# Designed miniproteins, single chains, part 99

Each design is a single chain, and the fold is of that chain. pLDDT is the mean over its residues in the fold that is shown.

## One batch from the design tools (miniprotein)

Design m3459
Fold by ESMFold2-Fast:
Structure m3459 (fold): chain A 78 residues (1-78)
Amino acid sequence: SAEEIDAELAAYIAEVRAEVDKLPSDSPFRPLFEENIARWEAKLKAMSDEERRAELERRKKALEEIDKKKKELNLADR
């Protein structure tokens, strides 16, 4: 449903915001992330719910792969 898609998008944005919040208040990356999120949100609003769901699933999988890679690097001798 659209609500589930919006919830997952909100969760993803919250995760990105949490990372941005770790940056110094004067970081040049802060406005870049905000601009990128705004552009992506505008693009998603133009897409159908099914297209938004497919895109969100791809991004979710990509984030999981990044997390696994980080764990591999941290736990190389585990």
Scores: mean pLDDT 69

Design m3460
Fold by ESMFold2-Fast:
Structure m3460 (fold): chain A 98 residues (1-98)
Amino acid sequence: MERLRELARELEELARRAEELGDRETAEVARAAVELIERAIAGELSAEEVATRTAGLVIRAAAVANEAKTEEHRRLAEEVARLIREAGDLAIEALEAA
């Protein structure tokens, strides 16, 4: 639970950095991931729903990274994808343990 809250805070920070760089899509993906984590913590989502939504967000982040014009934009999108994968795995484990 604490690690999920930490990942949500890290994703919020990356969303803010993406906004400062004009990368609206990376910011949107990161915010969607924070919302997903918050809903999973609140018990509003099944493990299957978390898995499906996490996969969709990772695919979106990977697409943004592939289209990035600068190394900085690419690294942000890749980092967002990495944190989303970790958060999804942890949320699924927590839901299956309940």
Scores: mean pLDDT 85

Design m3461
Fold by ESMFold2-Fast:
Structure m3461 (fold): chain A 81 residues (1-81)
Amino acid sequence: MIEELRKKAEELAKEGQEKSKEYVEKAKEAADAGNKKEMLRYIGEALRVIGELNGKALLLLREAERLEEEERRREELEKLL
């Protein structure tokens, strides 16, 4: 379960990076063409998509951390009993 959450988070982060890179490449092409409007639009889309997917990945990582901390607390209590 924890490992699955981490794997899904990693997949989402990678997807965000790939999508962001695609938009950054389009922004560079627009900049080279002198099209500031398109450049700024693609930069905005790159920031939005990486933010959204990294946000989702972070939530999954936080859930994994919570579950690990709960497991650690349980093990510590078992040592005291």
Scores: mean pLDDT 84

Design m3462
Fold by ESMFold2-Fast:
Structure m3462 (fold): chain A 58 residues (1-58)
Amino acid sequence: MPEEIIEEAVKRVAEKFGISEEQARLALEGKGVPGVPVARLLEIQRYGAEVIKELLAK
């Protein structure tokens, strides 16, 4: 369940921001992503948190 939620969030974030699923996963884990500015990382993390919240709430 938790891993499936993370995988769905990673996919949605990657599609939303036009980045790879690997980059989306790193951003959602709070890690730096090569080629992505810090301001963009904060936007990605905020969106990812909302996606995870929605997926958990159903």
Scores: mean pLDDT 77

Design m3463
Fold by ESMFold2-Fast:
Structure m3463 (fold): chain A 68 residues (1-68)
Amino acid sequence: MASLQEAVRQLSRVMSNEEVAKAYSLMMQYVDGEISEEELREKLRELGLPDSLVQYALQAVREALQAQ
């Protein structure tokens, strides 16, 4: 199962702290309704994330929304 904590953990293995913070900020913008899922996906890809980690982040934000 994907979670926000697990997504951050996976991102921290392949990215700098600054890049992880930027990715997390984008995920929170989606959770707050500021950007669409499509915009989140494209912006994460622009950060250089592999598709597997982009999908993991998308699952984590979907689970966070369902937990509210």
Scores: mean pLDDT 76

Design m3464
Fold by ESMFold2-Fast:
Structure m3464 (fold): chain A 70 residues (1-70)
Amino acid sequence: PPSDAEFDLATLTVTLRPGADPERVARRLLDFILSLPERRQEIVFERLLARSSPELAAALRRAWEEARAA
């Protein structure tokens, strides 16, 4: 799937393809993070954020803040 080509789970590295929607990718990454045990969520979020493009990092941070506000 396109998401598998954009995300390396072993290294927690994300590369956006030309034309990829950062908001969509960020939402899928957030869904993955929220599927983890609570004790792991923040660590994985910070690691993904550090290795994301600025556009993806901004989108991921917004999605994370929205989820925490709910």
Scores: mean pLDDT 71

Design m3465
Fold by ESMFold2-Fast:
Structure m3465 (fold): chain A 87 residues (1-87)
Amino acid sequence: SMEEIERLVEGLVELLKSLFPDMSEESLKIVRDTALEVLKAVAEGASEEEIEKIIEEGKKRLYEVSGDERFAQIAAAIIRKEAEDVR
């Protein structure tokens, strides 16, 4: 359900806020938007290749906005794990 997807996205954003307390709201919005797009795509039956493209584009945007490669990598990994767990 959309409500369940939104709850999972909120949990993921809260986890990243805990790991990166100084991270900008702009960067966290990209995390939220990417996670939402990924989980919606999974719910709609998108292929693993399509899911990975969304994650990689999100990771690239996160690095561009945050300047933090480690943050972008960790956020992408957490989003990927959540996508796998929802399948």
Scores: mean pLDDT 87

Design m3466
Fold by ESMFold2-Fast:
Structure m3466 (fold): chain A 100 residues (1-100)
Amino acid sequence: SLEEALRAAGAGITLADAEAVAAEAAADPSKGIAAAGLLLTARAVDAPAEVLATIAVGLAASGQASPSLLQRVADYAREQGDEASAERLEAALAALEARR
């Protein structure tokens, strides 16, 4: 759950936790601020870019991610050499812009 992911965020957020958070935020936009907080915590502990990308894409699906957030996570993915996550975030950014 999002609450369990937030408790674990500083110590061991997993890709499965990120997928659960993304799905929960997409289903319930009121949880977006908590999901964004988890994203910031994951970034602060240098979590794998795939984890951050999964949360950011989920926030984008619910209209809660800004273009600047998606771009920053894409830049982080490229810094880690994770081109697949960067491409996924760039696709999410393009989809978000198309929905405006």
Scores: mean pLDDT 73

Design m3467
Fold by ESMFold2-Fast:
Structure m3467 (fold): chain A 91 residues (1-91)
Amino acid sequence: SWSLEEVVALARREMRELAERYLAGEISEDELIARAVELARELAARNPSLSRRQALTIVARALVDAMRELGVPEERLEALRARLQALIDAA
């Protein structure tokens, strides 16, 4: 089974790649969010000790951090965080 450190490292790598593709105009924001949700579901399914809500929280944090590192303004990150938080609360 994956350690929490390995799960976080994978989420950071995958979300960085997706954020770069999104900022290059290759995918829409809705596709970005859908792919983040898909990764969270896969991580929870492969790691029985990790709830869907916990997995989505890890992935969402990794995505927001990647976007911030790529220079996305905080106002846009606040809107993205609100969308991701609504999905976490529904998980």
Scores: mean pLDDT 88

Design m3468
Fold by ESMFold2-Fast:
Structure m3468 (fold): chain A 71 residues (1-71)
Amino acid sequence: SQEDIERELINLIVRGEFEKARELIEKHRELLLSPAPGNNGNLFNVLELAAQLAPNEEQREFALELKEELS
């Protein structure tokens, strides 16, 4: 489900698994970046949450960089 993918994405970012995080987004790109009304905020909100939960500056910066890249 989309919720499971979002949870995995947060966990990968928080653990510093940046390569796997990018692979997860690319694998599910059509679902996560769907232009459907109301769904466009989910990925960006997830990335903001990951930044808030990040234990280190590097993980936080990575999450925010991904958000900018996908905007």
Scores: mean pLDDT 76

Design m3469
Fold by ESMFold2-Fast:
Structure m3469 (fold): chain A 76 residues (1-76)
Amino acid sequence: TDEERAELEALHRRVREIHERLKKYKPSDITPELLAEIVREVFGEEVAEAYLKYLNGEITRQEFDDVLREAVRREL
C-alpha cells in the first residue's frame, strides 16, 4: 500500500543518515554504545533503548522491529 511504501521510504532515509554518521568512525571504534547513541539521535530514545535491549538479548528481533516501525509511523 501507499502507507507501507511511505514507511519503507522513511526507514531508508533514516538508515542512510545512520550510515553517513558512521562514516566518521573506524570499524573498531563502532561500539554498541556508539550505535545506540546514533540511533537515539536519528530515531529517538525509544528506538535506541529497544536497540540496546535487542543487542543484550533482552528482546527479540521482531520486538525491536515493532518499536522501529512504530517510530517510523509517527514520522509519517
Scores: mean pLDDT 78

Design m3470
Fold by ESMFold2-Fast:
Structure m3470 (fold): chain A 81 residues (1-81)
Amino acid sequence: MLDKIIEEAKKGNIDAQIQAALLSLSIKDIEEMLKRSKTLDVVNAIIDAIDVMMALTFDPEEQKKLEELKEEALKKKEKLK
């Protein structure tokens, strides 16, 4: 829930601040961020943001795109490990 994430971000929760920023972006912006990510921490934050976006979407096509993006993020995470 976006409101709860924003509230946690205001309390200084770094993970919530990253999630709030990512949720304000389009799926294409998240895809570009994943492509440019170089650290496990950033990739993990992107995976968490995708999970939240998937929970909020009701469009099957959008959900499928998010699932594909999550698989790509998990593959990148394994390469960085």
Scores: mean pLDDT 70

Design m3471
Fold by ESMFold2-Fast:
Structure m3471 (fold): chain A 71 residues (1-71)
Amino acid sequence: MKITKVADFWWDRLGEDAVEIASKLDKSKSYTVKVGPYDDLDDIEKRLKSLGHKDVTVTRGNLNTVTIEEK
């Protein structure tokens, strides 16, 4: 698991940019990203799939984090 300060900042403010950065930094691996407490997991998963991550699963870790896994 890896949390990136840059991804945390952009996820909280510009979700699409943060998702793009996270996907580039850690493709085909499990990683933890900081998110807002009301961010929609379905939207996050949809964004990742639109960026080419076909087998991605997004799980809420706690109020401020999600875990993203790609197989």
Scores: mean pLDDT 57

Design m3472
Fold by ESMFold2-Fast:
Structure m3472 (fold): chain A 65 residues (1-65)
Amino acid sequence: GVSLEEAEELLALMKEGVKNGTIAEAGKKVYERLLEMGASEEEAEELATRLALRAQGSNAPIVPV
C-alpha cells in the first residue's frame, strides 16, 4: 500500500500540475509512480483521481478512514 508520506509527495506533484496547467500530465506521472510502488491499476486510478480532485481544492479523502 501507499504510505501517507508517499501520498503527500504525489499530492505535491498534482498541485504543481494544477499550477502549471498540466494536470493531465501530472496525473499520468502519479498513476505510473503508483504502479511502480505496487498498486493495482484500479487502486492507482482511484488514488490518482482523488489526488487530482484534492489538488484542485476538493476535500475528497485520499485514503479510507
Scores: mean pLDDT 75

Design m3473
Fold by ESMFold2-Fast:
Formats: sequence, structure tokens, C-alpha cells
Structure m3473 (fold): chain A 77 residues (1-77)
Amino acid sequence: MKEVELELDLSGVPDEYVPQVAQLAAGLVKLLGANGYDKIRVTIRGATPEQARLVSEAMRAAAAEAGVELEVRVVDA
């Protein structure tokens, strides 16, 4: 099983850019799935609860579409 661990630091990211970050993170999940990764583990740091929710939801939707197992952990700052 091909697995990868990723860390995403949202410290200092303005709320106006969070939707763009969510789309980029979702795109990365799809790209990894297309390249044969079966499981992705993501740790989100430095995010507000709302930012973490938006990014996590986008990544989970992308993982479901790509058929990839996604584990998301949110770490408080």
C-alpha cells in the first residue's frame, strides 16, 4: 500500500485565501491518487477551527472522488 504523510501549516493565512488553499489541497489529493497513492495522512497546523473545517471538507471530498483513503488531524496552535 502506497502511503504519504503531509503537513499543512495555515499560520498567518488570511481568511480571504482559505478557499484557494482548500482548492489547492483538494487538487493535491487528486494528483496523489492519480499517481497511485492509496492513503494520505494530513496534519493541519496553525488554522482556526473554521479554516481547518473548510480545508478538511475540500480534501475529504477530493479523496472520495479519487478513491483515496484520507486521514486528517488538526493540531491546535
Scores: mean pLDDT 84

Design m3474
Fold by ESMFold2-Fast:
Structure m3474 (fold): chain A 88 residues (1-88)
Amino acid sequence: KEELIKEAAKRLEEEVYRITGNKDFAKEVAKLFEKLYKEGKSPEEIAEEVYRFTREKLVPIAGLFGELVARQVAVLTYRIAKELEEKL
């Protein structure tokens, strides 16, 4: 259901904003999650794409801190995607 996907994306947006303090970045991550889930990507594939996206954005400006945040966001994305899969 589209509503369940949107709810999961909103939860991911809220948690990424909590981790990063960057609302625009959190929206970009949530949008990427929704797109990949609708394309039929697995929770692992979605987490890998979000990890790469976050790493590319944050490592150039925050170095090792960007890497740590990318890992946290990827783990969170995986958990939310897996929970969504279990509800369907």
Scores: mean pLDDT 84

Design m3475
Fold by ESMFold2-Fast:
Order: C-alpha cells, then sequence, then structure tokens
Structure m3475 (fold): chain A 75 residues (1-75)
C-alpha cells in the first residue's frame, strides 16, 4: 500500500540497512509502528519515543535518529 511504501522510505532514509538487518524482529516491528505514526502526521513526545526505546532496548543513537526524523517530517 501507499502507506507501507512511505514507511519503508522513512526507515531507509533514517537508518542504515545493515543496522536494520541486525535488529531483532520485535524491535523492527515496533520501529515500523512508530514510523507509521510519524509518517501519518502524529507528533510523538520525546518521552513516548524514549519509552519505546527503553522497552525495545534500542541504542541512544537510534533514539536520536527517530527524534530527528520526526522533527524533519514536521512542516
Amino acid sequence: SETSELVDEFIRNNFDPEILAKLPEEVRKKLLELAHRIVGGEVLSDEEIEEFARELEMSEEAVELIKKAQRDSQP
């Protein structure tokens, strides 16, 4: 679908493919859910992003990339 293509583009633009390949399936699934929300125009708080990161044991670098990607997607 169009939405899935936009999500894939968002992920590819903000994350290295080799890093994505090393992520556990559960982490990748949650990252896709987060990307769907951001691409859909939702503004997530830094706290919400950090909660996702903590639950999925994401690196500080990944958290910063998500926060930056959200800022860059805002008008």
Scores: mean pLDDT 70

Design m3476
Fold by ESMFold2-Fast:
Structure m3476 (fold): chain A 66 residues (1-66)
Amino acid sequence: MSLEEKIQQLENMLERAKKTVPKEFYEELEKIVEELKEKLKNDPSLDIEQLLNEFERRVVRLIAES
């Protein structure tokens, strides 16, 4: 899987998450995705499924702590 395909999967996950959360969380979700994209740019060999799982865990935690 290419770096571009991995970034696209993170973008797709962000768009789906935005449909399930209130608008006040959008900035925090975008920040999480940007941090994960930066990790991918620094290490393109990172497993995309691991990053998608990290995103989901961080979103659940964000909502639970709000």
Scores: mean pLDDT 82

Design m3477
Fold by ESMFold2-Fast:
Structure m3477 (fold): chain A 64 residues (1-64)
Amino acid sequence: MPSESEINEALTRMAIAVAKLIEKPTEEDVKTMERLAKIFESKGDLEGAKRLEEVRKELEEKIK
C-alpha cells in the first residue's frame, strides 16, 4: 500500500529541508544523517536513503 512510501517521501523531504537550514553543521549532524539513511534502507526505502546520503555529503563538505 502506498501510504508508507508516501510518509517516507514526506520525511525525506523534511530531513533535506532541515539539513539545508543548518548554517554550521557539525560532525554529529553528519552522523545523524548517516543513521537516518541507514534506517530508511532497513525499511526498504532505498530512494529516500539515497537522498539523505546526498544531503549528508553536502553537510560533510561544509565542515571542511
Scores: mean pLDDT 72

Design m3478
Fold by ESMFold2-Fast:
Structure m3478 (fold): chain A 77 residues (1-77)
Amino acid sequence: SAIEGIRNVALATKKAVEAGKTEGIPEKVIEAVKTAKNEEELIKEVAKIIVEEAEANPEEVTQEEIEAVKKAAEELE
């Protein structure tokens, strides 16, 4: 599911940042890892960032994928 995909990305990114492997990770995502109080807050912030990036680069993401991520972000509220 889209929510599981976002969760997996968020948790993998957190593990990479904690290990000092920040190469290729956007600065706003690194900041989200550092400022999030818990995993659910991190997942919400990552979902928001994914939606913003998808809307900024619609040629690389289908409209169906954008809508799936938006719906997953809403479920995390």
Scores: mean pLDDT 70

Design m3479
Fold by ESMFold2-Fast:
Structure m3479 (fold): chain A 81 residues (1-81)
Amino acid sequence: SSSDRLRRQGDILLKKARDKIKQGDKKAAKMLVGGVVTIAERLRDLGDTKTAARYYEEASKLYKELGDEKEAKKLEELAKK
């Protein structure tokens, strides 16, 4: 299903984003976290709101590690909806 493909892509992007944070590549990490947010939005549009909320929550945590507290707060609010 489309949701299954998006979930696989989201999990891959999350792992890559965490790896880039560990490597100190903040620019690449931010781009990958942005990709996770796009996957979450598409999952929500498909009605997979539970998986979308999980991705918003994990992306929020990664933005906090990257010092982007404004984006982290927005995603934390989206995860609660």
Scores: mean pLDDT 88

Design m3480
Fold by ESMFold2-Fast:
Structure m3480 (fold): chain A 69 residues (1-69)
Amino acid sequence: MEEEIDELKKMMREAGVDDGVIDSVINSVKKIYDMEKNKDNLDEKQKTIYDDLKAEIDKFKEKLKKILS
C-alpha cells in the first residue's frame, strides 16, 4: 500500500502533475485501499463506487505511463 502510493507520487511528479492533483489522486487511492480491507462486507452501491474509483485510478496510471514512456 504505502510503497504503491510512493511510486504513484513519484510518477505524477515526474510527469509534471500539480501537487494539488497529486494529493487528490493519493486520497482516492487510500479510499480504495480502505474499501479493499472490507471488500466482502461492502454493499452493491459501495462495490460500484470501489470499481469506479479503481477504474479511474487505473486509467490515470496508464496515462502517466504513456507520458513517461
Scores: mean pLDDT 78

Design m3481
Fold by ESMFold2-Fast:
Structure m3481 (fold): chain A 84 residues (1-84)
Amino acid sequence: EAEEKIKEVEERFKEIAEKAKAAKTLDEVYQVAEEHREAVREAEEIAKSLSEEDSKKFREAFEKYSREAEGAIVRAMNRAARAE
């Protein structure tokens, strides 16, 4: 069961990272950052609904994918800020 939720969170953060790469303006990057914040909140709720053992596995996975998406957002923000 945790495996399915891990795949969902991986796909969610992958989509966020792709949106960040496509963002051209700071406003677009801020919107993607808000989606990332929402995805983190949803992931925490999923972890809360799992058994202790599954929750730990899920948290490790979502933290990894969340960090990857955050990196993409930071890079997009720097690119957009320089381009205006």
Scores: mean pLDDT 83

Design m3482
Fold by ESMFold2-Fast:
Order: C-alpha cells, then structure tokens, then sequence
Structure m3482 (fold): chain A 65 residues (1-65)
C-alpha cells in the first residue's frame, strides 16, 4: 500500500492516490487535501513519510489522546 500510494503521487495520478487514501480510512476531503499538497510541494521523502504514517495508522488502530 505505501509503495502504491508513493508511486501514484510521483506519477501525478491524483485519482488513484485519493482512492488509496480512502481505502486506508482517510476521509475524502482530507485525502484530496493531502494529495494536492504533495503534488504541489511534496518531494519524494515527504511523500514517502506521509504514505508510511497513513498506512501505519490504518494497519494499527491506536488511540492517541
């Protein structure tokens, strides 16, 4: 999942990136904002970090209060 999300953003496939974020449980509005930000000013390192954080959150539901 992380690799697919990074690849989608690097290829400027916004629709695929948004769909992948939604599969990970990100809301549509949040997914769109994240993708737009990464497409505008995101370098590969930032894109990979964001993808990793989102994928980890989806795989391990932890409550942070």
Amino acid sequence: MVEELVEAILNRDAERAIALLQELGVLEESARQIVERLLSDGDEELIRRVATVVARAAAAPTTSA
Scores: mean pLDDT 75

Design m3483
Fold by ESMFold2-Fast:
Structure m3483 (fold): chain A 61 residues (1-61)
Amino acid sequence: DPRLQKLEEEIKKIPGVESAVVREYFGRIVVDFSGKGDLDKVTEFVRSKYGSRAIVRHVDS
């Protein structure tokens, strides 16, 4: 899905993010990211594009 790949690339541009995986389940976006990136900033960015029901998780914490 080009839309999800574009979101992964945009998340990887956030300082401290080392990896990002984006999935869609029943119209809900789920993001798992690693590295030293700020969870709140990544969450705000994703929710600005896909709505407040998007789930963002930091997998190195």
Scores: mean pLDDT 78

Design m3484
Fold by ESMFold2-Fast:
Structure m3484 (fold): chain A 61 residues (1-61)
Amino acid sequence: MSTVERIEELWKEYAPTLSEEAQLELERRLVRTLLEHADASSDEVTARVREEIERILAEEK
């Protein structure tokens, strides 16, 4: 599975549980993570994306 496909699956799982503002912030953080870790492995990028999702979920409390 490609990095893009893994991120798309995570988006489909978590984005519907977030507010509109949180979805926009998550999208921004995902783009930033992809740019900052462009040379990283698929597993590392996916792990970083999961961390950002977990942070957004915590901020929604």
Scores: mean pLDDT 76

Design m3485
Fold by ESMFold2-Fast:
Structure m3485 (fold): chain A 60 residues (1-60)
Amino acid sequence: SLRAQSARRRARFAGMEEVIDLYAKAAEEFETDPERARKLTREAIQKGIEYFKKKAEELK
């Protein structure tokens, strides 16, 4: 199932899984509230950047 696949990826890519979920929510909101969908997309991008920064910091 999609949930089982998501759980497996979460163990390895927790930060990216959150980013994917934000994009999914943005798609859902697109028809009902495009402005909120835009904000969710912006948050997804920001979380993606934070994910890579955190991974870089963990390697130091």
Scores: mean pLDDT 71

Design m3486
Fold by ESMFold2-Fast:
Structure m3486 (fold): chain A 88 residues (1-88)
Amino acid sequence: GTVTLEVEVTIDGDADVEYIKKLIKKRILSIPGVKSVEISDAEKQADGTYRFTVTVTVDADKLEETKRAIEEAILKIPGVKSVEIREV
């Protein structure tokens, strides 16, 4: 079976939003256990940061290790401020 993860990403207001979205998609798709990735449009926050949602479908058998790999892959990108992951 599969599990859907909703990943909320906040990035710096001076960061290249489209470049970071492209890099996130590339890195997440390279993780074993990831089946699909969809990224929302970015919304500018009151504090000047940008926020967007990454929807990831993953193998249920590898949920915990894949979830950790997703978090680490995104946090390593310069300009990423925070990552929050939840199961839906």
Scores: mean pLDDT 87

Design m3487
Fold by ESMFold2-Fast:
Structure m3487 (fold): chain A 91 residues (1-91)
Amino acid sequence: MSIAEKMSKLVKDIFNQPIISAGAFVYIPALPGDTAAEVVGYITTKKDISAEEVKKLIEEIAKKNGMDAKIEVEASPDRPNTYHVTVTIDV
């Protein structure tokens, strides 16, 4: 199973969570000389929750998918219930 397939499954499993209302992600593959591949995007939630809670949710989904990934989540300062998400996997 490729890194791209693992990332695709992670994004699908994120959108399948009941608390997630919308989102968009871009897969950034590792190019020659890169040490990591990334998924970068945003999600919106149906209820106001902390960035820590969003991060924990995505970390649990990554673990369930057998992924050793670095997950970063930041709440949007200008949009309620919106979080910027970066998932990094070493190649």
Scores: mean pLDDT 82

Design m3488
Fold by ESMFold2-Fast:
Structure m3488 (fold): chain A 106 residues (1-106)
Amino acid sequence: SSLAVTVPDLSALPPEVREEAEEIYREAREYALKEKGFSEEEAEIAGLIAVNRWLREQGLAPPSTLREADALDVLRATLLVARRLGDEEAAAEAERRLALIEDGRA
C-alpha cells in the first residue's frame, strides 16, 4: 500500500508561531529533498519531524490530522527518516508509538 503522508493542520496554532512553523516545515522538506536525496514522502516526514521538534521547544503540542489506519505507515516512515537524519529523540518516539499501536493501546 502507498504511504499516506498528512501535512499537520497548523491553523490551530497561535498566529505568532504558525508562520515560523510553516517556514521550518518548508526549509526542512527542501533540505531533505535537495541535500539528503529523500523522496517527496520522506521529505514531508522530515518536515513534520522538524516542526514537531520546534513546537516542543516552544512548549506547544504538535497538531495531527492522521487517521488511525495511516498511523502505522507514517510512523514506520518517520522512524526510517529520523534514523537517516540522526534524530535519536524522534526515532525513539516513533518506536514507542509503534509498540503502543501493535499492543492495541494507542
Scores: mean pLDDT 69

Design m3489
Fold by ESMFold2-Fast:
Structure m3489 (fold): chain A 84 residues (1-84)
Amino acid sequence: MEIELTERQKRLLAEGDAARPQVTPEELARIDALLEKMRKRYEDAIKKNNLTEEQRKKNEQAMDLSLEITRAALVVAEARRRNA
């Protein structure tokens, strides 16, 4: 099942991609470590709810999208801090 992106989410993803060259590998590693912690918390929440296989897949897709958007937002914020 495909999750439809909002225009704001599409914009954040595009801005994140554009900002990525302005962020150091060390800063990206910190962002990725934070996202890994968030992923584990989402996975624990999904497991707690005794979901069907279909519901689990939908929640996993929503989690992946949420993490990608969060990563893009953090990358943009870091790039803006560098250019301030």
Scores: mean pLDDT 77

Design m3490
Fold by ESMFold2-Fast:
Structure m3490 (fold): chain A 93 residues (1-93)
Amino acid sequence: MDQQIQDQVDSVRSIMDDDTLADYTQTLRQDAAFAQAAAADPRISALLRQIRDLQMPFDDMIAVINQVQTAAANGNVDDAIAILQQAVARAQA
């Protein structure tokens, strides 16, 4: 996954400045993580949208999404939903 994102970033490195390239890299990593998590269940997709709207710090968002993907991959969809609901509650506090 990270290698594919790095290859994509490297492909546009010559046409973007360093600041734009950094923002683009962060966006690609976030979008890839969200897309994989959202594919598991429509309820997960709705909660991910809420987390995006809450402006959670990037590193915290990625950590939550990785936990959700792990739970969903193990068949624990209810655990994945609980993790997302807890993250939304923490971001709103």
Scores: mean pLDDT 68

Design m3491
Fold by ESMFold2-Fast:
Structure m3491 (fold): chain A 78 residues (1-78)
Amino acid sequence: DKVIEYLQKAKEHAEKGDFDGAIEYLKKALEEAKKIEDDTVRATAEAGAKVALEHAKKGDGDGAARAAQATIEALKAL
């Protein structure tokens, strides 16, 4: 799943303090999420990626990483 892959990369970049890299991968996750046909999976991916993106834009690496991880776990549970 490309969405989970991009969220994992975003988390790794956020944990390293590379907010530009985290933002790039979160935007890629949002683009892939728009292609998901299942409404629940799409809504979960979009909401979680947007929360992580807002944390990354504020320079909150811990918040961005936690939001990305929570979204990955939610998507794996669906």
Scores: mean pLDDT 86

Design m3492
Fold by ESMFold2-Fast:
Structure m3492 (fold): chain A 61 residues (1-61)
Amino acid sequence: SMEEIKERIRREGLALFEAGVPLPDVARRMADRGLEAGLSNDEVSQLVAEFVAEVARRRAA
């Protein structure tokens, strides 16, 4: 399902971020994975924006 694809991309993104990959590189990889998996440009943009916002909140704490 599309929800399973989105959750997989989120988990992969989080693992890369925790491994020290720069956030812009994580965001680009998440976008590429989403487009390859058949997500729309809008769905990919929302998924990446939500991830970036979450990471920014964690860094501000």
Scores: mean pLDDT 84

Design m3493
Fold by ESMFold2-Fast:
Formats: C-alpha cells, structure tokens, sequence
Structure m3493 (fold): chain A 77 residues (1-77)
C-alpha cells in the first residue's frame, strides 16, 4: 500500500493549500498503528466509490478522491 506524495498531488494540479492539508493528514496516518491506518484507508476508498470528486463540497476531499483514483489506476498498471 502507498499513499499520495507531494509530487502526485502536484501532477493532479492540486492547490498548495490542498497539498498542505493532505500532507498533514498523511503524516498523522503514518504515525498510527498499521491496523488503524488500514481501516482509515478503507473508509477513504469507500468514500471515493460512493461519491466521486465532483460531488464533494470540500476541495481537499475532492482532491483526495481524485488522487486515490489515480493511485489505484497506477497500481493496476
């Protein structure tokens, strides 16, 4: 499993503010036990499947959904 990097977010044309918020979220996730980390990532993946980036009212959430979709596609290739 891998999480989006700053370079991945830049490639998606994310705003600096969105990149900063996602980076802080990833830092928190990295400090958590593996079991909790996996649960949170499962919830994020389920969110992407149920809503999509364009349905999010939060720009950071929308960017997170789009990055997760791109990473999933890259992992399959």
Amino acid sequence: MYLPTEEDLVSVKASPRAIEKIRKGLEILSSLPQEIKEDILTLLKNGVASKGAEESDDPVEAVTFEVMRILHEKKQK
Scores: mean pLDDT 54

Design m3494
Fold by ESMFold2-Fast:
Structure m3494 (fold): chain A 82 residues (1-82)
Amino acid sequence: ARSDAEREAARARLLEGAEAAGVAREDVEVAADIATLGVRGEVTGDRALVVRALELAARYYESKGRLEDAAEARREAARVAA
């Protein structure tokens, strides 16, 4: 399937780059999950998946102390949901 192939290719590139840079596995997995949901939502036209990706991104930003980025992600989620 196209979406599965796109997801696996994006995930493989993220893992490869993260391992080379010494990034923690949990951080790359969260980033990959956000990207996977976002791409799937855009490709399928499923706004609910895009909203879920933005909400997951907001939680991740909050966990890193990036409160402005988290607030922006939530505003974008509300805009997509409308």
Scores: mean pLDDT 72

